# Designed miniproteins, single chains, continued (2), part 94

Each design is a single chain, and the fold is of that chain. pLDDT is the mean over its residues in the fold that is shown.

## One batch from the design tools (miniprotein)

Design m7460
Fold by ESMFold2-Fast:
Structure m7460 (fold): chain A 83 residues (1-83)
Amino acid sequence: MREELERELDRAVAAFDAGKTDEGAEHMIRAAKLLAELDLSPQEKAILTTAMVLLAVGYALETGDERPIEAAREMIRIVNEAE
C-alpha cells in the first residue's frame, strides 16, 4: 500500500517535470486516495497531505497554471472526508 502511494507520487512529480499538468494532477489525486486508506494517525495524514499540497502549490507558482491548486484542493477534500 505505501509502495503504491510512493509510485503515484513519483509519477506525479515526473509528469509535472515533463509539463504534463493534467497527468500530474491525476496522479496526485490517486496518491491522496491511497493516503486516505492508509492506517495512519490523523497527524501523520495531515503532515503527508500538507507536503503534497506544498508540492502542487510549487508547480502552480512555477507554471502559472491553476490546475495543481485545484488538485491540491481535491486532495484535502479526499483525505478529510475519508471514513
Scores: mean pLDDT 79

Design m7461
Fold by ESMFold2-Fast:
Structure m7461 (fold): chain A 93 residues (1-93)
Amino acid sequence: LAAGNAYLQNGNYDNAIAAYNAAIQANPNNATAYLNKGIAYFNKGDYDNAIADFNKAIEINPNNAVAYYNKGLAYLNLGKSNLAVADFTKAAD
């Protein structure tokens, strides 16, 4: 997890994703690893995989406002404004 966060901060998104995958293998309920993996995919422009990972983070922690907010940003980048508004509303609660 710590190595994944260092890779994410340095813009090394592929190594960040690999490190978060290892963290998820060790603990499949690691909402933070799914959230950060989604952020890495988002920064790569891979919005579909980002949304999938944000959905997993929300499934594990339904009050994860950061996951809803970033999922909304991914939907905006895909031109899905109605879905983005719904996610931003959830993030604001």
Scores: mean pLDDT 86

Design m7462
Fold by ESMFold2-Fast:
Structure m7462 (fold): chain A 83 residues (1-83)
Amino acid sequence: SLEELKARAEKLFEEAQKLIDELMKSPNPKFQKIAERYKKELERLKKEFDEAVANGDTARLELIVRQLEGIVYYLKKLLEKEK
């Protein structure tokens, strides 16, 4: 449903932002560059999310959720390698 996709996306945005913040605190300049790149990507996706919600575009929301899941997965993998 639209509401389920909206809630899923909102949770993933929060999770992605937390991971970006953790990468930004790293002394590794490669991680800082990755964090900056994904911060910009997250801002782009938020604009697309707002438009999709306003238009009731469930297909666009599903695509945004999949993109966010991919971002979260990738950023988690990067942080795990630093442990």
Scores: mean pLDDT 87

Design m7463
Fold by ESMFold2-Fast:
Structure m7463 (fold): chain A 73 residues (1-73)
Amino acid sequence: MNPVENILKLGEEGDPSAVIALQRELSSPDPEVRAAAALALGKIGDPRAVPALRRALSDPDPRVREAAREALA
């Protein structure tokens, strides 16, 4: 029920089937959800997420930009 915690759990589990859902969450109006999605995608490490993560580097919220930098490192 807390979307941030559920998103972070998907990243911890490393489930590549979650990549499409997590990429959608990068477009959430909530910056906490976008940051969590970027971190989760970084933990999974699927190259399909790279273009979306690069876009997140330009996010207006500094927390989302930091999460995207960590994900791409």
Scores: mean pLDDT 79

Design m7464
Fold by ESMFold2-Fast:
Structure m7464 (fold): chain A 69 residues (1-69)
Amino acid sequence: GAMAEQLLAEARETARRAEAAGLLAASKHTFDLVERAEELLRKGDVEEAVRLAEEALRQGYTLGVREAT
């Protein structure tokens, strides 16, 4: 659903910022979580996809990567 797609977009942006900051292992891990969540969405498991997308965002917060608004 739209919520899962938005969370995945935010997780991808977080991973991109981690990569730009030189946190390559963290960026790779976040991208892996996004890929798994996208696979679950493709299979119709929206609830699990949302959970993994939220975990990807939590990884970004733990690493101190924040979005400026």
Scores: mean pLDDT 70

Design m7465
Fold by ESMFold2-Fast:
Structure m7465 (fold): chain A 66 residues (1-66)
Amino acid sequence: MEKIIKELEKKGKQGDAEAWLKLAGLYLQEGNFEKAIEYAEKAIELGEGEIKELAEKVKEFAKKLL
């Protein structure tokens, strides 16, 4: 798990909005809603179109469960 998280963080920092979205989804699944929101916000800032829309939905859902 840790290796996957670090790899996704690296990709996100390199401009891959999908990597931030995957991290948001991973933390949402783990029940860490605070981190899910944090990474969804990063995906929204960097993302366009479908990635941004999906990240906004993940953020909204995580906020309701927090």
Scores: mean pLDDT 83

Design m7466
Fold by ESMFold2-Fast:
Structure m7466 (fold): chain A 81 residues (1-81)
Amino acid sequence: SRAEVEARLEEVERLIEEGRRAFEAGDYERAIELYERAIALLEELRRLGEAGVLPLDGATLERVDALLAEARRNLEAARAA
């Protein structure tokens, strides 16, 4: 459902924000954990959209891909720290 997609994206955005806050606090292990969780949820959401299980329109898929790129960049930065 649309509500399920929105709820999943809200959780992902929360995890990315919590990860950024952990990174800024110097808690790199916590930041890595949070970004890995966000990536896993986004990859699942994308798979469900590609399989036609969840109604992901083009704009939502673009949002998922943008969040994946952001979370992956942030994960690399946290691992390098």
Scores: mean pLDDT 88

Design m7467
Fold by ESMFold2-Fast:
Structure m7467 (fold): chain A 70 residues (1-70)
Amino acid sequence: AALSLAAQQEVARIGREVLVPALDAGASVEEATRLLADALDERAAASEDPALAAELRAAADGIRAYLAGA
């Protein structure tokens, strides 16, 4: 299912904050992507908005599924 605009913006923001520094530090694309999924899961757990939390968890699961298939 497609993410809401709010969830897409949060994923994009966390992606920039996690993926770019990890890749710059020499992490593999797989490792950086796993870190992104973990970061999304942590933000979902900390969220007081259950709808946003569910979308962030779905995004993390989708990323992990993609990574497992790549």
Scores: mean pLDDT 81

Design m7468
Fold by ESMFold2-Fast:
Structure m7468 (fold): chain A 97 residues (1-97)
Amino acid sequence: MKLKVNTLDEAIEISLKEIAKLLVEELSPEELYERLKRSLTSWIQQLKEREPTPAEKETIRGGILLAKYILELTDFSEEDKEEILELIKEVEELLNK
């Protein structure tokens, strides 16, 4: 990702990408799939129940960005990858309403 904002935003983006690399190195694709699915479905349920606070929106956006980096770095099956992408899309749609 090409960053053009302040150095703090650059540091955050680099940190999320580094965290994604560490998770991919330490966890199996199956464990990553299970963890991503649990987090994404939890956020979907929360967003359907009430309006998120600004802090909650930022946390979920950071989590989505981390999930996208994990998808880029992990050799998921086509089926698992499609399922995670659909969950990400649902979270993003709920955040933008």
Scores: mean pLDDT 78

Design m7469
Fold by ESMFold2-Fast:
Formats: C-alpha cells, sequence, structure tokens
Structure m7469 (fold): chain A 82 residues (1-82)
C-alpha cells in the first residue's frame, strides 16, 4: 500500500538521521520525515473518501515526475484493489 511504502521511507530516513552528524544534512532529513508524515495523513484521508485518483497526484510519491494519464489510471486501479 502507499501508506506502508511511505512508512518504510520514514523508517529508513530515521535510521539515516541516527547515523548523521552534519547539521545541514540532519535538517534535510528531518524536513523529509515531516513531509512524508504529512503525506501519510493526506493518503489516509483520500483512502477514507475512496478518491484514489487524487492520491496519485500527491507531490513526492513519484520522484517529482509528472505522471501520464495512463500511468495515473493504472495506479488508481491498483490502489482501489489494495
Amino acid sequence: SLIEKLKKEIEDLRKELAQTADPSRRLGIEVLILYYENLIKQVEEAKKNKDYVTLIGIEGLFDGRVLTREEAEELAKKLKES
């Protein structure tokens, strides 16, 4: 699921934060953790409303690239089935 994927990303970032001494890098990791935690809240709300098409438009889930309509429709179908 998207939520499970985002939770794993947060876990990996927290492990990286524990190994990071550089203040600038630490701040960057902390900002990313907050960003993904906010995305989880948005994903949970959209899933509750069964708006899976909107879920695929959430920034940061797809490496910053714009999805094609075909990719968007395929992901919406997979999310409805998950």
Scores: mean pLDDT 67

Design m7470
Fold by ESMFold2-Fast:
Structure m7470 (fold): chain A 72 residues (1-72)
Amino acid sequence: MDEVQLEISRLMAEFMEEVERAREAVKAGDLEKAKEYGEKALEIAEELNRLLEEAGLPPVEFELPPDVERAL
């Protein structure tokens, strides 16, 4: 259980990093990179929800910022 909680925390940090990268790409006008980072963030969110379910924890709603969502 402790190892799963540590992995969840790590993936949450990676999700936030990919969201920030996507936002930075949008600000730079690089919509292709914004889409790439946004898709990576969603993949991490899927993995997170899988681990949450395995740990018996409630699911977390992972929302992309509207500007990043538009790039998808």
Scores: mean pLDDT 79

Design m7471
Fold by ESMFold2-Fast:
Structure m7471 (fold): chain A 94 residues (1-94)
Amino acid sequence: LSEEEWVEIEAALVLMQLTLLSKYSPNEEVRKLFEEARDIFVDALKQTKSVEEKRKLIEEVRKGVLEASQALDEGDYETAIKKLKELINKLKSF
C-alpha cells in the first residue's frame, strides 16, 4: 500500500471507532463528546493537505480515544470526559 492509501485506511478505522463509541458508550456525556470529536476530526481531515499532517492527526485521535476508553473500562467517566475534552481542544488546533 502507498502512504496515501494507508492513511485513508487508518482514517476510516478511527472514524468507525469514534462512531461506535458515540452510539454505544454507557454515559450520555461521553457519547456526545465522542460525537463531537468525530465531527471535528472529519473537519480537520478535510482541512489537512499533507499525508504527514494527516498521519499526526490520526495518531492524536488514536491516543485520545485509547486514554478515554481505558478510563471507561475502569468506570471512571469523569476522567473519560476530561480526556475527550482535551482531545477536542487539541483537534481544534489543527
Scores: mean pLDDT 86

Design m7472
Fold by ESMFold2-Fast:
Structure m7472 (fold): chain A 68 residues (1-68)
Amino acid sequence: SDEQRERFEVAFAVVDTDGDGKISLAALRRMLESLGLRPSDAELAAADVDGDGYIDRAEWEALFDRLA
């Protein structure tokens, strides 16, 4: 939903302290849990398409589309 997307965008911006458009999988997990979502390790690993242990904005958009 739009409300979920907006909260997701705000939460991403808050945890992206470097402003580089990337957050760690651990930070992503905490953010999603604070939004009432309960992602598994497998879901987080699948969202990390590059396998670098971080989620960028493109990967976040893909994850949002999958969860919405």
Scores: mean pLDDT 69

Design m7473
Fold by ESMFold2-Fast:
Structure m7473 (fold): chain A 64 residues (1-64)
Amino acid sequence: SEELLELLLEAGVPEETARKIVEAAEAGDGDTADDLLLRGLLEHGLPSPELMRKIARLLRELLA
């Protein structure tokens, strides 16, 4: 979704990777979404705990 994409970009995840995370989450592929998110965050640094909580909540909603 648009909201998840915006939060991922704010967290410093590259646009191409952010789009792939959203696509995986919308497809119900939590393993792929988690792997891509972890890679993006490790390469660009961890965002604030508040931003991480927002990302995790939206990701959970899309995977439910």
Scores: mean pLDDT 79

Design m7475
Fold by ESMFold2-Fast:
Structure m7475 (fold): chain A 80 residues (1-80)
Amino acid sequence: SPDDEELRKLFVERFKEWYERSSDEEIIEATKELVEQLKELSKIDPEFAKELAKELLELLEEINAPEEVIELIRKLLEEL
């Protein structure tokens, strides 16, 4: 739906903005929380959760995120 596409675009854009202005510690803690949210989403829609996790990993690698953050998402993908 149009709302789903708009929300996805808004999420990605705001995520990048937030990420670039945040400290490594803030990013790590937020990533841990997001991992838990994606695990809950995977109980409802595992394919969608996996796709979001893959897109997040690509974004994190693009912006050269801390290795600890990237590793958290890689481990999540192994469990999904």
Scores: mean pLDDT 78

Design m7476
Fold by ESMFold2-Fast:
Structure m7476 (fold): chain A 64 residues (1-64)
Amino acid sequence: MILSKEELDDEVLYSLTLMQVSIHLRAGDLEGAIEALRRGIAELKNPELVEELREELRRLEEEL
């Protein structure tokens, strides 16, 4: 399957966002993890990936 440049860019951004969230959580920085998710949600164009990040954000906000 050939992905469009837009879809490929979203997958990369999604992966980078999850990596940043993981780094912040390992450091005990819940606020930083939430910030990384919000940034990813704002930058992503794929609605499915946006929804996945929103669910993760909701879960982390429940920990505040």
Scores: mean pLDDT 77

Design m7477
Fold by ESMFold2-Fast:
Structure m7477 (fold): chain A 84 residues (1-84)
Amino acid sequence: AKEYDEKGRELFKQEKLEEAKKEYEKAIELDPNYAEAYRNLGEVLAALEKLEEAIKYYEKAIEIDPNYEEAKINLERVKELLKA
């Protein structure tokens, strides 16, 4: 799980968004309770302008880890973008 999350982050930094998405999806498939991978997938989806999907993944990250402040901050940003 962690290895796919790390690869996804490297691809995201290179702006290879679809490839980053696939690696985070693999991380989640291997560990469905890996809150960080859900947050990172939400971030990729937001960059792809799939804001409603991004919200769902941030909400899932918070469901798994209710103290995940980074996911809460990301969720609020995306909700503000949808109101515009």
Scores: mean pLDDT 83

Design m7478
Fold by ESMFold2-Fast:
Structure m7478 (fold): chain A 78 residues (1-78)
Amino acid sequence: DAAGRREAAEQVRAYGDSLAKRAENLGETDLAQEVKRVADEAAASIEAGDIDGMTAAANRLSELKKKVDELEAEKKAA
């Protein structure tokens, strides 16, 4: 339903904001902006019921999370 899709979209945006804050804490402003953009695209696809768009955005968001995790690990090692 439309209400459930809006709730899911809000959760994705919240996740994106959290991940972007982690990137910002690393000084990775461009990465933080990319995370927010992809999360917004995912949220829009959820609201539209675009399954292909949701899948594509989820895959991109997963790759961005891996990049943030790797950068955090590198910072700890440095």
Scores: mean pLDDT 84

Design m7479
Fold by ESMFold2-Fast:
Structure m7479 (fold): chain A 62 residues (1-62)
Amino acid sequence: PSLTDIIAAIAQKLLDAATKLSEEQRKEAEELLEKIRNAKTAEEAAEYGRKLAEILKEAGEL
């Protein structure tokens, strides 16, 4: 698998485990996960992954 695929898989597992996200936070995180899946480069995927991690941290999931 590509590095982009690995980043997407990790992000999906973190989002699946999350229980404290608001409806708005979950929607934003799901949109970011889709952007990770569609990223053309690993650098782009990492940027979206970082934004997703910030949402999880804000929600107390990280």
Scores: mean pLDDT 82

Design m7480
Fold by ESMFold2-Fast:
Structure m7480 (fold): chain A 56 residues (1-56)
Amino acid sequence: MDEEIKKRVEEWKKFLEEAKKAGLTREQISQIVLEENKKTNKAEYEAQLAAVDAKL
């Protein structure tokens, strides 16, 4: 679990950098993360949100 979450967070950081370049706001990215929450567990979703805060 933890190692998989770390790998997904790294992939998410790359996505966030590209999304920031594309002009997406934190709110828009949060909406995308919310949709992805349907595919991930709560802990992973929270880790993704933390990555958004750190990058934006």
Scores: mean pLDDT 67

Design m7481
Fold by ESMFold2-Fast:
Structure m7481 (fold): chain A 59 residues (1-59)
Amino acid sequence: KIKELLEEQLRLSAELIGYAVELSDKSLSEEEKREAEEKARELARRIAELDAEIQRLKA
């Protein structure tokens, strides 16, 4: 179970990096930038929640 949570965390982290690269693109429209920022924030929150769950299970 913990291994599955770690794998999910790694997948979400990779997606977050992808959005960070997109946000560095100067050609993005304001709408595209907003969507990417919202997705990045959602991913960061999910990663934090997974980290908390992993720590709880290791306790």
Scores: mean pLDDT 78

Design m7482
Fold by ESMFold2-Fast:
Structure m7482 (fold): chain A 99 residues (1-99)
Amino acid sequence: MTASDMAKFHLVSEEELAAVAPAAAEAIREAAANGELYTEVPLSPAEMAALQEALGVEVGDLILLHLESTNETFLVLLLPDSLAVTSLENLTKAREELL
């Protein structure tokens, strides 16, 4: 249980993501503009290595991404070759409608 709690999530800004994976940051920004609830952004091996080195994130970790350009927050799961991105605002609204 303790190991899962330690890898719970990492807070990342749009600028931090754009510095290490600019193509991924652009794709997430476009998904936000389209109002997408869920999207998958492919990563090159070089971008994956840069994310792991710069952010200390491993495959299976969660990232809480704040996108200042759209003023939205995204929950991102790091996969071996991609980022699985979910809009936190849209997810929260969906949960409130189910309650």
Scores: mean pLDDT 72

Design m7483
Fold by ESMFold2-Fast:
Structure m7483 (fold): chain A 106 residues (1-106)
Amino acid sequence: SAAARRAEAMRYAGMGVMFLAMVEAGNKESLEAAIKAYEEALALDPENAYSLYQLGQALAQQGRLDEAIEYYEKALEIAKSQGQTSFAAHLQKQLDRVREQKRAAA
């Protein structure tokens, strides 16, 4: 059912949040687990702007800046289309930051 699919997507997104918290606590091996969890969440709910943003953030932490930019851009487009003005502003700042990091690394 659609409700079961949404619940499963939310469980995967929650796992991703837990794994990112473990990365911040010093468990760097959890970064790949976070990425996989958000990929599974997006397979079930591909237009979830928060999951797209979190996947972009995890990819940026892994140095995969081009992929991070693509996910932030998609998250921003969806957030704007849904009228999520505050979240869209936050996403724009994160996108600008990752683009600046990419320029500095060039």
Scores: mean pLDDT 87

Design m7484
Fold by ESMFold2-Fast:
Structure m7484 (fold): chain A 82 residues (1-82)
Amino acid sequence: SKKKLEEIEKEIEEKLKKEREEIAANPEKYTEEKIKELQEKLVEELIKKLKEAGLEELAEAIEKARSGEISAEVTEELFKKV
């Protein structure tokens, strides 16, 4: 399970890095709203990958954080532990 978690973390981190570099290279193409949409899609993909890996509790916690059921601080700590 830990190896699958590390693989998911690496995949999401690589996607985040690629998106950040593309936004920096093409700032005219990326409004604040569009950046937010990209971030939301990445979070949704993370939730899906976590569920597929059998980490349903972590996936549910992230989804609850998105809906405002839990604090942003808890979400940040979860991302640090992933």
Scores: mean pLDDT 68

Design m7485
Fold by ESMFold2-Fast:
Structure m7485 (fold): chain A 103 residues (1-103)
Amino acid sequence: MPVTLHIAISLHDGYINIAISLVDAEGRTLEQTLLSFPEKDAEEAAEAAVATIDAILARHDVASATITLSAEDAKNEAVQYVADAIRAHLEARGVPVTVVVEG
């Protein structure tokens, strides 16, 4: 069955929170990894997220990915950096990415 990656990035209390979920065709979460890094450590957050994604891609045939951001968090440079790094990495691996900004 096709699986998808759902990646939620948020900023709370000075921390970048990244939820990486592997979701089946019925919308059920098969696995989830939660990462949290200080906002100043956006590069480390991106590297950890990319490593987590690579581990998933080695085990699963991922058809597509969705990155979800709030409209407020999408304006933050550290959140944008992490989202852009994840998107670029997935696209380079042939995984189509949709970015959803929720109002």
Scores: mean pLDDT 88

Design m7486
Fold by ESMFold2-Fast:
Structure m7486 (fold): chain A 77 residues (1-77)
Amino acid sequence: SAARLEEAMRLMREGVDAYAEGRLEEAARHFREAARLARGVDPKLEADALLNLARVLEALGRHEEAARARAEAERAA
């Protein structure tokens, strides 16, 4: 549980860095994995990761995937 949470937080930082550098596909992968690791452990971190994923997916033009990520975040929060 603790190790899973630490890895999720690391992936969140890597995702933010990738997003800031315009590496959108890489940012999406980091946020998706962070959300997966936070699931069932930290609902707020899962929701935050999914909202960041949705933002990146919108920037990539993947509107339907972004909408799904936002809906999943709403359920997690």
Scores: mean pLDDT 90

Design m7487
Fold by ESMFold2-Fast:
Structure m7487 (fold): chain A 61 residues (1-61)
Amino acid sequence: KEELRKKLGEAYEAVLAGDYEKALEYIRQTEPLDPEAAKRAAEAVERRDWGAFLEAAGRAV
């Protein structure tokens, strides 16, 4: 859970910086820890749906 929190936090910072490719890399690295949260977060980033992204990240972090 600590690693999941750190990776999703890094993804969130990448999103704020406009680096969506880096954000997706961090999210992909969380898949072994929480595949459902990773899937939801990746889909939200791809759709540019920041509310859904924050919900997915908040539930996992």
Scores: mean pLDDT 73

Design m7488
Fold by ESMFold2-Fast:
Structure m7488 (fold): chain A 76 residues (1-76)
Amino acid sequence: SRQQLEEEIAVALVEMQIALAKIMSEKGRYDEAIELLKKARELVDEYAAQGIISPETAERLKKEIDELLKEVEEKK
């Protein structure tokens, strides 16, 4: 369905931002990693508010983002 496809695309876009943030962190580019994680978190909130992703999916993605954000901020 269109809704299922939209959810899959939304999750993929968030996961790409998280992956890029991990790469930036590995390169010591902590400010860039933090900005990417903040954008990923904003996207999760927007997609959840629009009903594009489920509340469970949103909670899981936000938890992953928040843990990684904490790790990156501690390295800075």
Scores: mean pLDDT 87

Design m7489
Fold by ESMFold2-Fast:
Structure m7489 (fold): chain A 89 residues (1-89)
Amino acid sequence: DDVERTVRAIRRQADGIIEAIKNNDQFGLDVHTALLLITATIAAKASKDPEVQAEIRRLAGEIISAANAKDTDKVREAAERLVEVVRSM
């Protein structure tokens, strides 16, 4: 199921971002934020609803901003909100 594969990918990348922050691993942080952005972009294009597309892009931006701020709680919060939006598709 494409939706559940996307959900697993979002959670995997969020976990990778959080681990990279905790380990002060800039390379891992850059890799997992890039993979999250790719996953979110593909999900947004699959939606066909402009409001859902905008919300996915907004939440992806929140995850990236939280990652750059090294805020693990905000990364998790925004990632779970993104999961909810993807599951509503």
Scores: mean pLDDT 89

Design m7490
Fold by ESMFold2-Fast:
Structure m7490 (fold): chain A 73 residues (1-73)
Amino acid sequence: SSEYEKKLKAIEEANELVRRGDIEKAIEIYQETFGISEEKARELIEVRLYTAEKLIEIGREIDEELAKRKALE
């Protein structure tokens, strides 16, 4: 559990750095935490950013559709 908790804290710190625009520092944390290359760390961050943006977009579309349905019911 302590190993899992340490990795979670590192991910949270890296995600906060990404939100602040400090992507290079986030890459370093991912490399150190998971023992992966810079290329792999960058790929993971890019996938997470893309997924987060896509999930927000989907959520907005669902909310709009639900609002339309409620207006008609």
Scores: mean pLDDT 75

Design m7491
Fold by ESMFold2-Fast:
Structure m7491 (fold): chain A 82 residues (1-82)
Amino acid sequence: SAEEALERGKEYFEKGDYEKAITYYLGALFEDPNYAEAWNNLGKAYFAMGKYDEAIRAYEKALELDPNYEEAKKNLEKAKAA
């Protein structure tokens, strides 16, 4: 499921394996492209890899889906300042 792919991505992110985290987050988004939390976590993984433009786009997508997503809003501000 999209939720299982998101959780697996989080496990790899916590281990510092950002490339695998991205693969699982993209898998979650393939199953549910309106999954705001998966977009936010995809942005966090790109940010950790120094891919700030990709991070910005992912956070903007999370906020398009959930305008009140405070973590995504804060993450977007950090990515734009990087």
Scores: mean pLDDT 92

Design m7492
Fold by ESMFold2-Fast:
Structure m7492 (fold): chain A 68 residues (1-68)
Amino acid sequence: KKELLEKKLEEEKERAIKILKEFGNEDAEKFIEEVLEEAKKRGEPFLPLLLERVRETFGEKALEALLK
């Protein structure tokens, strides 16, 4: 179960990187990779942590783009 979801989340990561580059900069890929590693390290769900960190770093508009 988690293995399958992990692969899907990595694909979501690539999509999020593309979206965040529209609102941030070339560091979006590095940023999302850091969030994914942090989530795994803490044993927390990736998506909630990603949304929180995106809001903090790229702002509310980037968060809205990911949710739409």
Scores: mean pLDDT 71

Design m7493
Fold by ESMFold2-Fast:
Structure m7493 (fold): chain A 60 residues (1-60)
Amino acid sequence: EEEERKERQEIADRAEQVARETLKQSNGDKQAALRAAIEAAGGKLSPAELVGVFLRAMYG
């Protein structure tokens, strides 16, 4: 249970990092950043978690 939360947080942190890096490399391509975040998540994050990751990458 607690281990699952840690794994999910690690995936979210990685997805955020990949989204930020993609946004920077693609000169602000939000669609590319979102796709990169989804790919990094590997289907393990909920849509709400993915939205949170994307918003943190773009505005955090």
Scores: mean pLDDT 78

Design m7494
Fold by ESMFold2-Fast:
Structure m7494 (fold): chain A 95 residues (1-95)
Amino acid sequence: DPEDDERLGRFARLLKEAPPNPSPEEVREIAREAGLSERVVEALARYQEAGKSPPEERERILREMAEELGVDPEELRTAGPVTLAALVLELEKNR
């Protein structure tokens, strides 16, 4: 989808220009600036929170998100924020 590809590209560029370890709120602002939906924005913020959490809490958040997205938790652990955004956008198209 050209529109989703453009939004993902904008998000990736803005994220690259951000501080190396942006806060969940900073990720929300970046995602909104890129034109991503509120669902994608909140998923990205939750993913960033997981990345900054202790291992036990990180595993819990990633497991819950993986169940919601219908993917393997290990896939989410290695995906990164741009791939996560693409997965959420794909789910929005199938609903």
Scores: mean pLDDT 82

Design m7495
Fold by ESMFold2-Fast:
Structure m7495 (fold): chain A 85 residues (1-85)
Amino acid sequence: PSPEELEAEVLLALAEIILAVTRIGFKNEKDPEKLLKDAENDLKTVERILEQARALGAPPETLAELERIYDEVKKIVDEAKKKAE
Protein backbone atom coordinates (compact mmCIF):
# COMPACT_ATOMS: atom_id res chain seq x y z
CA PRO A 1 0.00 0.00 0.00
CA SER A 2 1.01 3.65 -0.47
CA PRO A 3 1.99 5.72 2.60
CA GLU A 4 -1.33 7.59 2.26
CA GLU A 5 -3.32 4.31 2.19
CA LEU A 6 -1.47 3.03 5.27
CA GLU A 7 -2.03 6.33 7.11
CA ALA A 8 -5.78 6.24 6.29
CA GLU A 9 -6.00 2.66 7.67
CA VAL A 10 -4.15 3.72 10.85
CA LEU A 11 -6.45 6.75 11.27
CA LEU A 12 -9.54 4.50 11.00
CA ALA A 13 -8.08 2.08 13.58
CA LEU A 14 -7.28 4.99 15.95
CA ALA A 15 -10.84 6.35 15.61
CA GLU A 16 -12.28 2.89 16.43
CA ILE A 17 -10.03 2.68 19.53
CA ILE A 18 -11.18 6.17 20.62
CA LEU A 19 -14.85 5.14 20.23
CA ALA A 20 -14.19 2.05 22.40
CA VAL A 21 -12.45 4.23 25.06
CA THR A 22 -15.37 6.71 24.97
CA ARG A 23 -17.87 3.84 25.49
CA ILE A 24 -15.81 2.50 28.44
CA GLY A 25 -15.70 5.98 29.99
CA PHE A 26 -19.47 6.40 29.57
CA LYS A 27 -20.10 3.12 31.46
CA ASN A 28 -17.44 3.53 34.20
CA GLU A 29 -16.85 7.24 34.93
CA LYS A 30 -18.89 8.27 38.00
CA ASP A 31 -18.15 12.03 37.82
CA PRO A 32 -20.64 13.46 35.25
CA GLU A 33 -18.53 16.58 34.56
CA LYS A 34 -15.35 14.55 34.00
CA LEU A 35 -17.34 12.14 31.79
CA LEU A 36 -18.56 15.08 29.66
CA LYS A 37 -15.07 16.63 29.41
CA ASP A 38 -13.48 13.29 28.42
CA ALA A 39 -16.22 12.59 25.83
CA GLU A 40 -15.89 16.12 24.34
CA ASN A 41 -12.09 15.66 24.08
CA ASP A 42 -12.64 12.28 22.34
CA LEU A 43 -15.07 13.89 19.86
CA LYS A 44 -12.50 16.62 19.10
CA THR A 45 -9.84 13.95 18.46
CA VAL A 46 -12.13 11.96 16.11
CA GLU A 47 -12.98 15.23 14.27
CA ARG A 48 -9.24 15.85 13.69
CA ILE A 49 -8.82 12.24 12.48
CA LEU A 50 -11.72 12.66 10.03
CA GLU A 51 -10.26 15.96 8.75
CA GLN A 52 -6.83 14.33 8.30
CA ALA A 53 -8.37 11.36 6.43
CA ARG A 54 -10.26 13.76 4.11
CA ALA A 55 -7.03 15.71 3.46
CA LEU A 56 -5.27 12.42 2.54
CA GLY A 57 -8.01 11.58 0.01
CA ALA A 58 -9.05 8.43 1.92
CA PRO A 59 -11.50 6.12 0.07
CA PRO A 60 -15.24 6.97 0.37
CA GLU A 61 -15.81 3.75 2.36
CA THR A 62 -13.14 4.75 4.92
CA LEU A 63 -14.59 8.27 5.20
CA ALA A 64 -18.10 6.80 5.70
CA GLU A 65 -16.78 4.59 8.54
CA LEU A 66 -15.04 7.59 10.16
CA GLU A 67 -18.25 9.66 9.87
CA ARG A 68 -20.17 6.80 11.55
CA ILE A 69 -17.60 6.75 14.39
CA TYR A 70 -17.85 10.56 14.73
CA ASP A 71 -21.67 10.32 14.96
CA GLU A 72 -21.43 7.56 17.61
CA VAL A 73 -18.99 9.61 19.75
CA LYS A 74 -21.21 12.70 19.30
CA LYS A 75 -24.20 10.65 20.55
CA ILE A 76 -22.19 9.72 23.67
CA VAL A 77 -21.32 13.42 24.20
CA ASP A 78 -25.04 14.32 23.97
CA GLU A 79 -25.89 11.62 26.57
CA ALA A 80 -23.00 12.80 28.82
CA LYS A 81 -24.40 16.36 28.65
CA LYS A 82 -27.76 15.06 29.96
CA LYS A 83 -25.97 13.37 32.91
CA ALA A 84 -24.01 16.58 33.71
CA GLU A 85 -27.21 18.68 33.92
Scores: mean pLDDT 86

